# Designed miniproteins, single chains, continued (5), part 71

Each design is a single chain, and the fold is of that chain. pLDDT is the mean over its residues in the fold that is shown.

## One batch from the design tools (miniprotein)

Design m18461
Fold by ESMFold2-Fast:
Structure m18461 (fold): chain A 83 residues (1-83)
Amino acid sequence: SILENTALTYENLGNLKEKLDDKLGAADSYVKAAEIYEKLGPAYYEKAANSYEKAANIFESLGNKEAAAYLYQKAAELYEKIS
């Protein structure tokens, strides 16, 4: 679907922005991908969780522990739903 392709494009954009050392832009792109995957439903929860974890890892590296904790929690909750 268009939404699936949009989520994948944001995920790829996040990967590219990490290589460019645009850490905030990468985290934003991963969150956008994760939110779209989450809206697509349980078949995409693993992809959503992975994208939230990538964003969380970036915020942790930037010292934003509150944003990192929030995103790790969202990823954990999605993994629990598909376990």
Scores: mean pLDDT 91

Design m18462
Fold by ESMFold2-Fast:
Structure m18462 (fold): chain A 101 residues (1-101)
Amino acid sequence: MEAERREAELGLTSGLLGHISGVTSAFVAERRVAAGGSLQAAIDNTANSLAGLDALRDDLRALKAKASPEYQKLLDEGIAAVDAGAEVARATRARVEALLA
């Protein structure tokens, strides 16, 4: 059905935007740390971004569970993009947390 294809394409696009969001969150946090800003604010910002990405991943997984095999592949690409962006944000959070220890 055309509707299923459109949902899968929107899911992929949302996943790619999630990737950009995760990377942007990490960049903003690193810039704040480099400028002598609050380490706690950098941690909080990356944690908030990660919570949003976790919610998006859950939504994409729920959509994939109802999708045909053809469209599951597009949703898998979206989920992989979210996971890659989340990993960048997690790495930055861990680095900043280590500075507080």
Scores: mean pLDDT 86

Design m18463
Fold by ESMFold2-Fast:
Structure m18463 (fold): chain A 62 residues (1-62)
Amino acid sequence: PTITLASGKVVTVAPGSRKVVEIDGVTMAVSASADGKQGGWAPASKDGKVIDVLLGEVTAGS
C-alpha cells in the first residue's frame, strides 16, 4: 500500500512490511497490515523503534 506522511511525502510499503525512512531530518516508521488495506506512520528512532503514533493503526505483532 501507499502511505502519505504529514509532510506530503508518499511511501510505498509491501503488505505486512515496515520501512524506516528519514525525511527532512525526521526519522519515520511506516508500516502496512498483512492484507495491505491499512497502514500508518509514526516518529521513530534511527534503530527503527516506534516512539509515538501520529496516524493510522500500528499493529504490534511479533
Scores: mean pLDDT 61

Design m18464
Fold by ESMFold2-Fast:
Structure m18464 (fold): chain A 75 residues (1-75)
Amino acid sequence: SDMEELLKKLEEQAKKFLELLKKKGFPQESIDKVEELIKKTIKELEEAVAANDEAKFREILDKFREELAKIYEES
């Protein structure tokens, strides 16, 4: 499934992104929020993949980008 392949790539990218934020000296509170958001998003994406719901998968990614931007602005 294209969604399964994308999900795996997103999980790998998320891990690298968290490592980058830590290395860049982002506040621990902001890193914790990003990590929590990633965990929630991955779980929701896994459920969308299991349901074969491409529209829901896209909505989850859009919401993730919105919430991530908010955390970044608060940092």
Scores: mean pLDDT 82

Design m18465
Fold by ESMFold2-Fast:
Structure m18465 (fold): chain A 71 residues (1-71)
Amino acid sequence: MVTEKAVEEAVKRARDAAKLLYKGGLSEEQILNAARLIALDIYRQHPEADLDKVIEAAVEAAKKTYEELKK
């Protein structure tokens, strides 16, 4: 339950950040690094969550968003 909620928040924030950073001209690497930082921030708010799952979800969401926007 806690991990699922943290993952949902991480995916949403990483996706939104990826859209903004892509529009700003940032690289894929910079966008993925931002997703990792978002995951860590969310983990601090939900410390009972599985950190690895939160990071993986955020990074994958950002990567998929980047690939979709790249067209």
Scores: mean pLDDT 84

Design m18466
Fold by ESMFold2-Fast:
Structure m18466 (fold): chain A 85 residues (1-85)
Amino acid sequence: DLDAVLAEREKKRQEYLELLSTDLERAIEGLAALRLGEEMFNLQLQMIDEKVPPEEARKINEELLKNREEEFQKLKEEIKAEVEK
């Protein structure tokens, strides 16, 4: 159920936004994880809409998993810059 997934994501986002005043590091990590998850989810939907062949989709997903930690660290820095400016 897409609506349930989106509702759970929004609930988590609000929880992490509340943490900005009490636990900044945990808030940034949580917000970065949510942003990464949203980007990954949107990419999966785009591949379905564009009817990307299974072999190409597999290669894209393997590369995303390989680079996941690097992207997560990048998103943490972006969110930190947004909240500390």
Scores: mean pLDDT 80

Design m18467
Fold by ESMFold2-Fast:
Structure m18467 (fold): chain A 67 residues (1-67)
Amino acid sequence: PTFELEFVEGGIDDPYAVYRIVRLSPDFTVADLARAFGVSQAAIIRANGLRDPRRLEVGSELRIPRP
């Protein structure tokens, strides 16, 4: 059994989802989330359609694709 939620506040528990929803916390970057979830920054950027991850607002919900 794969763990569906690891460190997610307000994440969705959707058995059909291929990603997790994670709220961006203060002091966390896309790179930090990529390291925490074992995915590439490019994968997170692509999954969320981000043009510039450095300008993402704190508290925004990010889709973290499964590794």
Scores: mean pLDDT 59

Design m18468
Fold by ESMFold2-Fast:
Structure m18468 (fold): chain A 56 residues (1-56)
Amino acid sequence: GAMAERIARGAREMGLSGMPAEAAGALGQKEARDAGLSEEEVEYAGRMGREGGLAA
């Protein structure tokens, strides 16, 4: 949903801005879990955060 996309995008942007990939991924997963999202959405947020960090 829109919340999952927003959280994943935020995590990716933190990674792209210089947050280490593992930290950006963990941030995305934590925010998604705290928001009550599904495990699939949690994993998506983690992947987007890590990809951002690796691309920085």
Scores: mean pLDDT 84

Design m18469
Fold by ESMFold2-Fast:
Structure m18469 (fold): chain A 77 residues (1-77)
Amino acid sequence: MDEGVKEAREIVERSAERVAERFPHLSLETVRTVLELHFLHGLSLGQVAALTGLSVSTVSRVVTEGAREMVRLDEER
């Protein structure tokens, strides 16, 4: 089902590794979960914060850096 969803998941996973380097106080699993919930499942920053136990500010920063890395990975193709 949906090659686009599979490609989006792969981009999120690659982005999570690079984003996690910028948030050394967060685990890679936490960063990946934040990016998946927002970009693959369409949850708001507040919903992601509630589900992960992070502050909305932390979620916003992770999502912003994730979006930058996803754009960068898309431009490399």
Scores: mean pLDDT 77

Design m18470
Fold by ESMFold2-Fast:
Structure m18470 (fold): chain A 80 residues (1-80)
Amino acid sequence: SMREILQQMRDKLNAWYEKVAPLLSAENQKKVAELMAKINKIIDDVLNNPNATQEEIDKKLKEIQKLFEEIGKIIKEEYA
């Protein structure tokens, strides 16, 4: 189900961050943590809204995708 997919995404994302955070500069660790908090909030908002339409859910998934792209840019800058 979509709820199971979102919960697995959250768990995997948090586990990924625990592994990579020690490899980042303090400034980039903070930036990634802030983006992670935004992603987790969007997932929580979707999971806690039983009346969310598919269109609203799709918009939130696109927001999550953009935040993942921002995290990816920060990681690339750290190792460049």
Scores: mean pLDDT 83

Design m18471
Fold by ESMFold2-Fast:
Structure m18471 (fold): chain A 83 residues (1-83)
Amino acid sequence: MKKVVLEATLRVGGTTVRATVTVTQLSETESHVRIEVELTEEKDGVVTVTRQVQEGVVPLSAEEAEALARETLAQDAAVAAAL
């Protein structure tokens, strides 16, 4: 059973964005993907944490799902850097 965990962390001033993608092989043609995004913002002594989780089964091999996850994390990093 192949399992891959990908992590990306971005810091912009008082804001930290942490993304975690877990890809678990179910078969040669299906993979389970779980995407977790945690946004932590600290301003004037107030800490706000927002967490989003999305998961599902995709009709992709573990290698294809890993490649897509790496591309998605890179795009999310670019978007956060532009904010």
Scores: mean pLDDT 74

Design m18472
Fold by ESMFold2-Fast:
Structure m18472 (fold): chain A 85 residues (1-85)
Amino acid sequence: MKEVKKLAIEILQELLIKMRELGVPLDTIREVARALFRTIAEMEGKSKEEALELFKKTADDIASRYPELKEVVDEALKKFEEKLK
């Protein structure tokens, strides 16, 4: 359970680096980071399944607001799901 939150933070860090390398505006990166950090905080005391659903919901919200980020957010979600197994 403590490992789930740590894993989510690692995936978030990789995602933020990827977005920066792709030239995503810093303001957009900050908004995405804030949304994901809040979601990770809500993972406290949750099961793996609940944590995955929280991440998926936030990833879908981000992709809806920033369609250009859909591919990188989907990759992050898939990596998180695979490492939870």
Scores: mean pLDDT 82

Design m18473
Fold by ESMFold2-Fast:
Structure m18473 (fold): chain A 63 residues (1-63)
Amino acid sequence: SGADLAVQLLVREAGLSREVAERAVRLAQEGHSKEEIVELLKEAGLSDELAERAADGVIALTA
């Protein structure tokens, strides 16, 4: 599914733990805002630019 792909991309391309990647995907599936997903990704260590790009990708794959 798009959710499984989003988790794999976050782990492999963004270097996130699986637990953080799964939480980001869950937030998107539950209808949380892009801003909330970006904040989670930034707290996990991503730069502003990478967090924005990653959040957009997660939202697109889980739509």
Scores: mean pLDDT 87

Design m18474
Fold by ESMFold2-Fast:
Structure m18474 (fold): chain A 99 residues (1-99)
Amino acid sequence: MKKYKLLEAKEGTDLEEFIKEVLEKLEPIAKKALEEKKKIGVLVHVSNASEEEKAAIEKLEKYAKETDFDAIVEVEVETYEKDGKLYVKKGTATLYIKE
């Protein structure tokens, strides 16, 4: 698969703003995939996930690797809390296209 970085968040970006930017990058990709009848998967990794959430993510990653997706968008986010708000410590969105 070919790898393309779609978005990298600056540390201290509001989590809501990061999610909005990810959705804005996903919209044209999803529209193009729908028009071309391509299968697109979206994987979301949260570093603060509980053991139950980690197990669910691992099952989804295995399923995604075993399914015939033409493209996968992987969103990785690590958050921190300051003054009752969630901020991004690390956040990336990466597009993988099947060769």
Scores: mean pLDDT 72

Design m18475
Fold by ESMFold2-Fast:
Structure m18475 (fold): chain A 57 residues (1-57)
Amino acid sequence: NTASVSLSKSGDTYTATVTANGSTTTLTSTDLNSLQLQILDFVIANNLTVTSVSVTS
């Protein structure tokens, strides 16, 4: 299974949107390192391969 990750920041909050198998999951954190760990945990738990990452400033 493949996933695409979109990363954005609004105010003090970082948001990652993970799209896989026609579904989207939204992860948020005020700490980028925490968000990256949340993304990693989600990807591993769901046996996903990240094929695309986009960043919006």
Scores: mean pLDDT 82

Design m18476
Fold by ESMFold2-Fast:
Structure m18476 (fold): chain A 85 residues (1-85)
Amino acid sequence: HHMEEQGRKLVEEAKKAIDEGNYDEALSLAERAYQLGDKEGALEVYEKLMDKGHLRAGVLAIKAYIDLGDEEKAREYLKKLVNIP
C-alpha cells in the first residue's frame, strides 16, 4: 500500500529527529505516520519519546492503544505517564 510506504518513511525521519534532539518534530512526523496506517512504527516513536520524558508522546501512545483495543497497554502507558518525573 502506497500510504503505508509513506508512513514508514515518516517513521525513519522521526527516528532521525529524535537522535538530533528535535522531539516535537519527531512527534509530528510520527502522528502523520499513524494517520497513514503505520501505527506500529508511530508507536515505536511515541515510546522512544516517552523514554526521553516527552509527555505529549505518552498521551498519543495511550490514545493509539485505546484505538487499537489494547486496554492493557493503554493502562501500562498511563501508569508510565503519571510517574514521569
Scores: mean pLDDT 82

Design m18477
Fold by ESMFold2-Fast:
Structure m18477 (fold): chain A 61 residues (1-61)
Amino acid sequence: MPSAEEVMELAARLAETRKRRGLSNREVAEAIGASEKTVSDIESLALVPDEELLRRMEALV
């Protein structure tokens, strides 16, 4: 089970990957099977993703 630190690090890498690839929050949301708001909330650390969403995020970065 991922720690809060691992989630924070993954969220930071997701944001960095999005910026580096020129992807929108919508494109990232479509890639991980979430809403645009969910991606924004994860990147701002307002939401802790569940295990399945974390696996999708790991696959994207």
Scores: mean pLDDT 76

Design m18478
Fold by ESMFold2-Fast:
Structure m18478 (fold): chain A 80 residues (1-80)
Amino acid sequence: MDRIRDVFRQMDDHLTLWYEARRRGDTVLAEQHRQRYLDYGDQFGDLYRQAVDAGDDDSVAEARRLAIELGNRKSQLESS
């Protein structure tokens, strides 16, 4: 639970910084934050899979809620 939330926060931070850099035309910084976002995304997916395999219903439910929140945030950033 706590680890999934920490990884989610890193993804959210880098997603925001990626779009801010894109808006400023800083293509190098945007790509750095995009790569960090993807790296944390892989970690998030691994933690989700581990929770599913372990039958950790609480962690699975939390990860699903956070994934929806992240998707909504990405959609908002894309619309801005």
Scores: mean pLDDT 85

Design m18479
Fold by ESMFold2-Fast:
Structure m18479 (fold): chain A 94 residues (1-94)
Amino acid sequence: EEELEERFLEAYREGNIPEAVRLWALLKGYSEEDAELFAELMEAVINKDWEKADRYAEELRKRGLIDAPDTWTAAFYLLAELEDAVVEIERRRR
């Protein structure tokens, strides 16, 4: 768990947002399959591949993993979740 938190913080600090989202999802207890879908969504958004991004967002919505009206809102919420997770982990490390 601590090793996973370290990897998450490093990915976030390096600006590797898709990897940070994948590790965040694992830290939240999502499956590896679901974590990969979150990562693929963010990678598609960053690459401006909106067809892929919409497809991944729809799959996540079908699985009940996101509750967002559109792909942009889903990406924004994931970025906010990453920031919250960084703050919480840093606070717990004293």
Scores: mean pLDDT 83

Design m18480
Fold by ESMFold2-Fast:
Structure m18480 (fold): chain A 78 residues (1-78)
Amino acid sequence: SMDAALLEAARRHAEGLLAKLREVAPSLSEEERKEIIEKAREEARLAEELRDTSGLPREVLDVAREAAEEIVRIVEEA
């Protein structure tokens, strides 16, 4: 189904993004770290707010929120 395809695409996109971020995170400047964390926190909030209203499967919003939370963790731990 289209919903299943969207969820699979969202998961693959998140996995690729997180893998690339883990590789580059130790090389990020302080300004880049702050910008990435701020944007990721905003994305997590938006995913939560739009979970029931976006028209997308809730699981897609959950993937987006979890990916954004993991971005914050990766950057803070590097």
Scores: mean pLDDT 87

Design m18481
Fold by ESMFold2-Fast:
Structure m18481 (fold): chain A 81 residues (1-81)
Amino acid sequence: STQTLTYTVTNTSDRTARQLHVGVSRKGSSEIVASQTVDVDIAPGESHTVTLTGLPAGEYDVSYVLVDADGSTVDSGSVTV
């Protein structure tokens, strides 16, 4: 069976994020099983919801990096879904 993962990232920085990099691994593993790079426009304090489909059923760790127009990291985090 496959599942859909939905997660929300919030820009807690003082700069607008222009790109979102996402890595997905199975919970407790460092091996990336899916990745995504998305052009975004997430102002300070705003949130963006991402949906990933077709993953096998289970728990996942999602790691993300938000970068500005110059490619500098403005925020990062991780969630378990």
Scores: mean pLDDT 81

Design m18482
Fold by ESMFold2-Fast:
Structure m18482 (fold): chain A 99 residues (1-99)
Amino acid sequence: MRSQIQQLEQQLDQLTDELNRVIRDFEAGKISGEEAARRLDELLAQMQQVTSQLVSLLDQAGDYLEASKVLLRLVAMQTDVALARRRAGLEVPVYKFDV
């Protein structure tokens, strides 16, 4: 259990780093706004899946406070994606939680 939680937390950190890299590459003009939006959507979908698994395991461990923090982290990432889309001149989607 605990080692699975640590592995998922590491995966979430890696996805966050990749998301920030995509935003930086877009701001540096290395990728198009369309390509940035596509990659950010893919990363956000992976983060939603990892977050769902992590929350489930944290709930089983009785760590409800940490589960809440993980959910808030996802909301922050959804906000970053929405802002990046706005800067690319794309429509800002409405995000919903499936957890």
Scores: mean pLDDT 76

Design m18483
Fold by ESMFold2-Fast:
Structure m18483 (fold): chain A 88 residues (1-88)
Amino acid sequence: SMEELRVQVAATVAVLHGAVLLASLRKSMSPEHLERFRELYDRVSEESNKLEKEGIEKLKKGGDPEKIYEEVTKKSEELTKELEEVAE
């Protein structure tokens, strides 16, 4: 459904942003900084996958699509912010 697609896209934003940051900054980061960033990226990837699965499950249970989308978007934005803070 369109609602499921919106949740999937929203949940994936942080992972995509993290991948772009990693590709752009990996050569300028110290080995220690790069290791910390990769650890965070792996955690963000896991959390994004969880957000997608839980969001879709809530939609299938007849939850409010707009509220679910808002919740997933907010959590994805928080993960994106964590990646940006560690990249600095």
Scores: mean pLDDT 86

Design m18484
Fold by ESMFold2-Fast:
Structure m18484 (fold): chain A 60 residues (1-60)
Amino acid sequence: SDEEKKKEELFKELEDYLTYRYGKEKAQIMLESIKEFTKGLSVEDVEKAIERLRRAIDAG
C-alpha cells in the first residue's frame, strides 16, 4: 500500500541517519528494534517517533 511504501521510505532515511551516526552494524540492530516497536503505528506516528528519536540523538 501507499502507507507501507511511505513507512519503508521513512525507515530507509532512518537507516542512513543511524549508519552515519553509529556505523552500519549498530544501525541495523537499532533499525530492526525500532521497526518491531513501531509496526502497529500509522505512518504519521512512525514519522513523529523517528523525528523525536533523531532529536534525542542529536541532543545527546
Scores: mean pLDDT 85

Design m18485
Fold by ESMFold2-Fast:
Structure m18485 (fold): chain A 83 residues (1-83)
Amino acid sequence: MAVAEADLTVPNTHEGYLAVVEAGREASKLEGVKGVEIELVSEDGETRVFRITVEAETEEKAKEALEFAVRKTRELVEEAQRR
């Protein structure tokens, strides 16, 4: 099994939190993914930094799922931050 991880910065809002949680949930359903863990690393008044860890059958699948989670989080945050 392989592990991939990355830190994601999101707004310190409910929508920012939901974005990373939903992205992680969707990533956990991808083929060959064994698990996705999300950990709060740091927080201030404006942002939160979450560490996403993906466990998968292969290194390629772990990286694919992690890249999906990062991209999906960004898309959801951008949608929620509509002016």
Scores: mean pLDDT 83

Design m18486
Fold by ESMFold2-Fast:
Structure m18486 (fold): chain A 89 residues (1-89)
Amino acid sequence: RLEELRERARRALERYEAGENPEEALEEMIEAAAEIYELRALERGASEELARELAEALKEYARAKAAGDEEAAARAKAKVLELLAQILA
């Protein structure tokens, strides 16, 4: 359920801003956001496999950005764009 995932992301953000287990809170936000995009892809008629690949690529992108790894972020972004093109075709 999309609304429950948005609530989870919001609560994780509040914990991150409060400084409570910030690494865990950031990972929880990344997981929730990826799952939201996975559900959205499925709603648009993407296969379960494509939706899962999109979610994983989004998590890779977010983690790379958080770590300051610009090369990994660029590679993950390219994967996201390729997968989105397939889903929206």
Scores: mean pLDDT 79

Design m18487
Fold by ESMFold2-Fast:
Structure m18487 (fold): chain A 67 residues (1-67)
Amino acid sequence: MEHPIVAELRALIADPSASVLDVEIQLGLLRIMRAVGVIDDATLDELVAELQASERPEFAALGRAAA
């Protein structure tokens, strides 16, 4: 099962009330977790792809910058 922080980012991507700052903070935390080995590259790549597929241009741009 996914780490709770991974699930939180997915919930933010699906939340129409979520701000770009909320997503950016969670993405930054996930990058730290990847660097320390708590999550793998494949998990982060999947989340970045989900951001890029977002209906919100700001989320999609953040996903492209993260790739």
Scores: mean pLDDT 77

Design m18488
Fold by ESMFold2-Fast:
Structure m18488 (fold): chain A 95 residues (1-95)
Amino acid sequence: SKVLEYLESKEEELKEEIAAILRKYLPELPEEQIEEAAETFVGLFKKLVENTPLDQLEKKLEEAFELLRESSDAPDELFDELLKLSLKVLAEATS
């Protein structure tokens, strides 16, 4: 997948951006947990890209983040920034 290849090429940069967002909204979490969460997020994003047609990826990301907001006590702004980053990555991968 073109999107998967792009995501893999940007994996370390994406992890750093995710970690920065997590530190902003969850500053009480230990650094090791922030890094683990960022790695888990990238892994789940890659799995979504592998299993979803390109024309459905944006909708499936929006649906996944809606479920995360409903199931988590974290601020909505955390998920909004993570979704925005994910959509930016998809736009860059498809341009």
Scores: mean pLDDT 83

Design m18489
Fold by ESMFold2-Fast:
Structure m18489 (fold): chain A 64 residues (1-64)
Amino acid sequence: SPEQLEAAREGIRIGVELVDKEGLTPEEAARKAYEHLKAKGYTDEQARLAGLSAGIAAVRKRLE
């Protein structure tokens, strides 16, 4: 859905930013993205998708 795609994009943005600026682990980036989207009123499924996307993005950023 468009909402799921938006959540995934936001998760990627957060994951890259947190690794670049704060040096967080993929697990920390995933958790922070989840909590951020939940705070913004996203559903649990959308927040989990953002967390997964952030974690994957953080792993990829660390391998650059």
Scores: mean pLDDT 78

Design m18490
Fold by ESMFold2-Fast:
Structure m18490 (fold): chain A 104 residues (1-104)
Amino acid sequence: GLSEAEKREILKREIRESNLSPLELALAAVERGFAEGLREVAGAPAEEVEAALERAREELEALARELAPALAEALRAGDLDAVVRVLEEAYERGRELGRRLALE
């Protein structure tokens, strides 16, 4: 999985590049996890990963919506460690989904 330093750099980059909403931040983490999970099991090239992301769009968005309230709370509290934990959870749930769908 990603190191704590790598997770912080991803978070820092996304905050720096865009004022993403909690839902958009959660979705980005879920999508990155999904792509990684799919690549780990299937060794899928980028084109196949993009097609799989499109097919799983509704399920990925549902996961992001579930996690967005916790992320919004952490961001309002200014609790960076809580933000990292929620984004890590989003990534790992996406990764599990990607691994599962790669076996279908």
Scores: mean pLDDT 78

Design m18491
Fold by ESMFold2-Fast:
Structure m18491 (fold): chain A 84 residues (1-84)
Amino acid sequence: MEELIKKAKEYAEKLREAAQRLENGDTSAVPEALRAMQEAARVINELEELIKQGKATPEQIKAMKEAREALFDAARALYRLHRR
């Protein structure tokens, strides 16, 4: 259970770093951002299932929200960089 919170925080940090690189026009960050987004989505889904079952701790709920915000920030940075 502590492992999910740790992973959520690690992926949130990776997503924020990737988002900053993408905002600076560093296209080499795209593969790293996509991978971090995929890994974060898995952890977020697992935490959301615990919340739906009423089994989540306040710390798990907070970690999920923070990871989800970081995921959306990275997605917005990718969208701005790769306008078609």
Scores: mean pLDDT 81

Design m18492
Fold by ESMFold2-Fast:
Structure m18492 (fold): chain A 85 residues (1-85)
Amino acid sequence: MKEMLELASKNVKEALKQIGEKKVKELVEKLLKARDEASEEVEKEILELFKKYKLNLNGQLGIAALAELVAQNNMTPEEAIEFFL
């Protein structure tokens, strides 16, 4: 469990380093919307944004870790980012 949290923290920091906090929050919110709506269209938009922002795989996994923390713990995206910092 601790090793998985450490990896998630590194992935979140990589996303923040590559695209900044505002874009990270936007991607987390879109991923949560895709999850809630089960929308293939929103999923495609997220993949296109990953390419547009040039977010690497580690950064993409960081966005997924933030979205999971928000969904499981009723946190805001800002609170989830602070948790991994």
Scores: mean pLDDT 79

Design m18493
Fold by ESMFold2-Fast:
Structure m18493 (fold): chain A 65 residues (1-65)
Amino acid sequence: MKYKIIKQDGTVETGVLEKVLNEHSLILRSEDTGELYLATRTDDPNIYGAQSLETGEGGTAVLIK
């Protein structure tokens, strides 16, 4: 599965599902940078809060269909 990662600075990257951690948390890998993100479930099943595992920077991940 692929996700659109929107960073705090407005930069957009494509994330690929690397690992499912649990019912609420995923690891995504950026195809653009190779950076890993922790994606946390929100009330919207297509939208996750994203946090860089390298920098701690926040963002949003949106499921691409």
Scores: mean pLDDT 83

Design m18494
Fold by ESMFold2-Fast:
Structure m18494 (fold): chain A 76 residues (1-76)
Amino acid sequence: SAAEDLINSLLLGAGLYPPTPEALARLIEISGGDRAALVAIVELLIEAHRDRPKPVRVTLADVEALEPRLREIGAA
């Protein structure tokens, strides 16, 4: 999907592996299908992993830990 391709492209560009299927589905749900919200959400995830050794994979647990902040972006 276009959303999956966008998420994978942004994460790979930041030195991260593609997310788990569960994490991917959750990110798309939080974005409400809005491209701008999806970009902002993924950028927040990238920033949260800035200081972690690369490569690293985003898991559902990583998304859930940030979900209150991510939903605030997705609602805008």
Scores: mean pLDDT 78

Design m18495
Fold by ESMFold2-Fast:
Structure m18495 (fold): chain A 109 residues (1-109)
Amino acid sequence: SMAAFRERLAAAVADLEATLAAEVEALLAAMAPRAAEATAELEARRPELSPEEVEEERRARMRELLDEIAAAAPHPLIVVAVELQRRLAEGVPVEEVEREFLEAWERLR
C-alpha cells in the first residue's frame, strides 16, 4: 500500500540521517584535537608573521578542516531521498519516485 511504502521510505531516510549525523559528530570530535594543534602552531608562529600572513595561514588551515568535513558529510543520496519523500507527500506517483530514487542510487553510490 502507499501508506506502508511511505512509512518504509521515511524510516530509511531517518536511518540515513541518524547515521550521517553520528558520523559527522564523530568526525568533529576526532578533528577537535587537530584544530587545537593548528591554532597552537599558528599562535607560536605569530611573532614572526605579518597580519596578512596570519590571516592567510588561518584561512589555509580552515580550508583543510572544512575539506575533511565536506568529504565525510553530507551524503548526496540523503538529500535526494528527502526530496523524493517530499514529492510523494505532494502526490507524485510511487512508481515515478521509486524510479528516480533507484537512478540516483546508481549514480551517486
Scores: mean pLDDT 65

Design m18496
Fold by ESMFold2-Fast:
Structure m18496 (fold): chain A 64 residues (1-64)
Amino acid sequence: SQEELDARKQEVRKELQADASRRVDAIPESATPEEKQKHVDQVGQEVQREAEERLRELEREAAA
């Protein structure tokens, strides 16, 4: 159902948000501003890609 799909999508978003926060927190404070920005950008790109993949998978399961 759409309701179940929406709930699963919210769960995925929450998990990825928590994962992103953990990865950002792992960036050394001694890193330069440029290194920190690069790490943040990389985490953002990886989390965004994972979100797109997981959400598409959920939609395929719901459509099947």
Scores: mean pLDDT 82

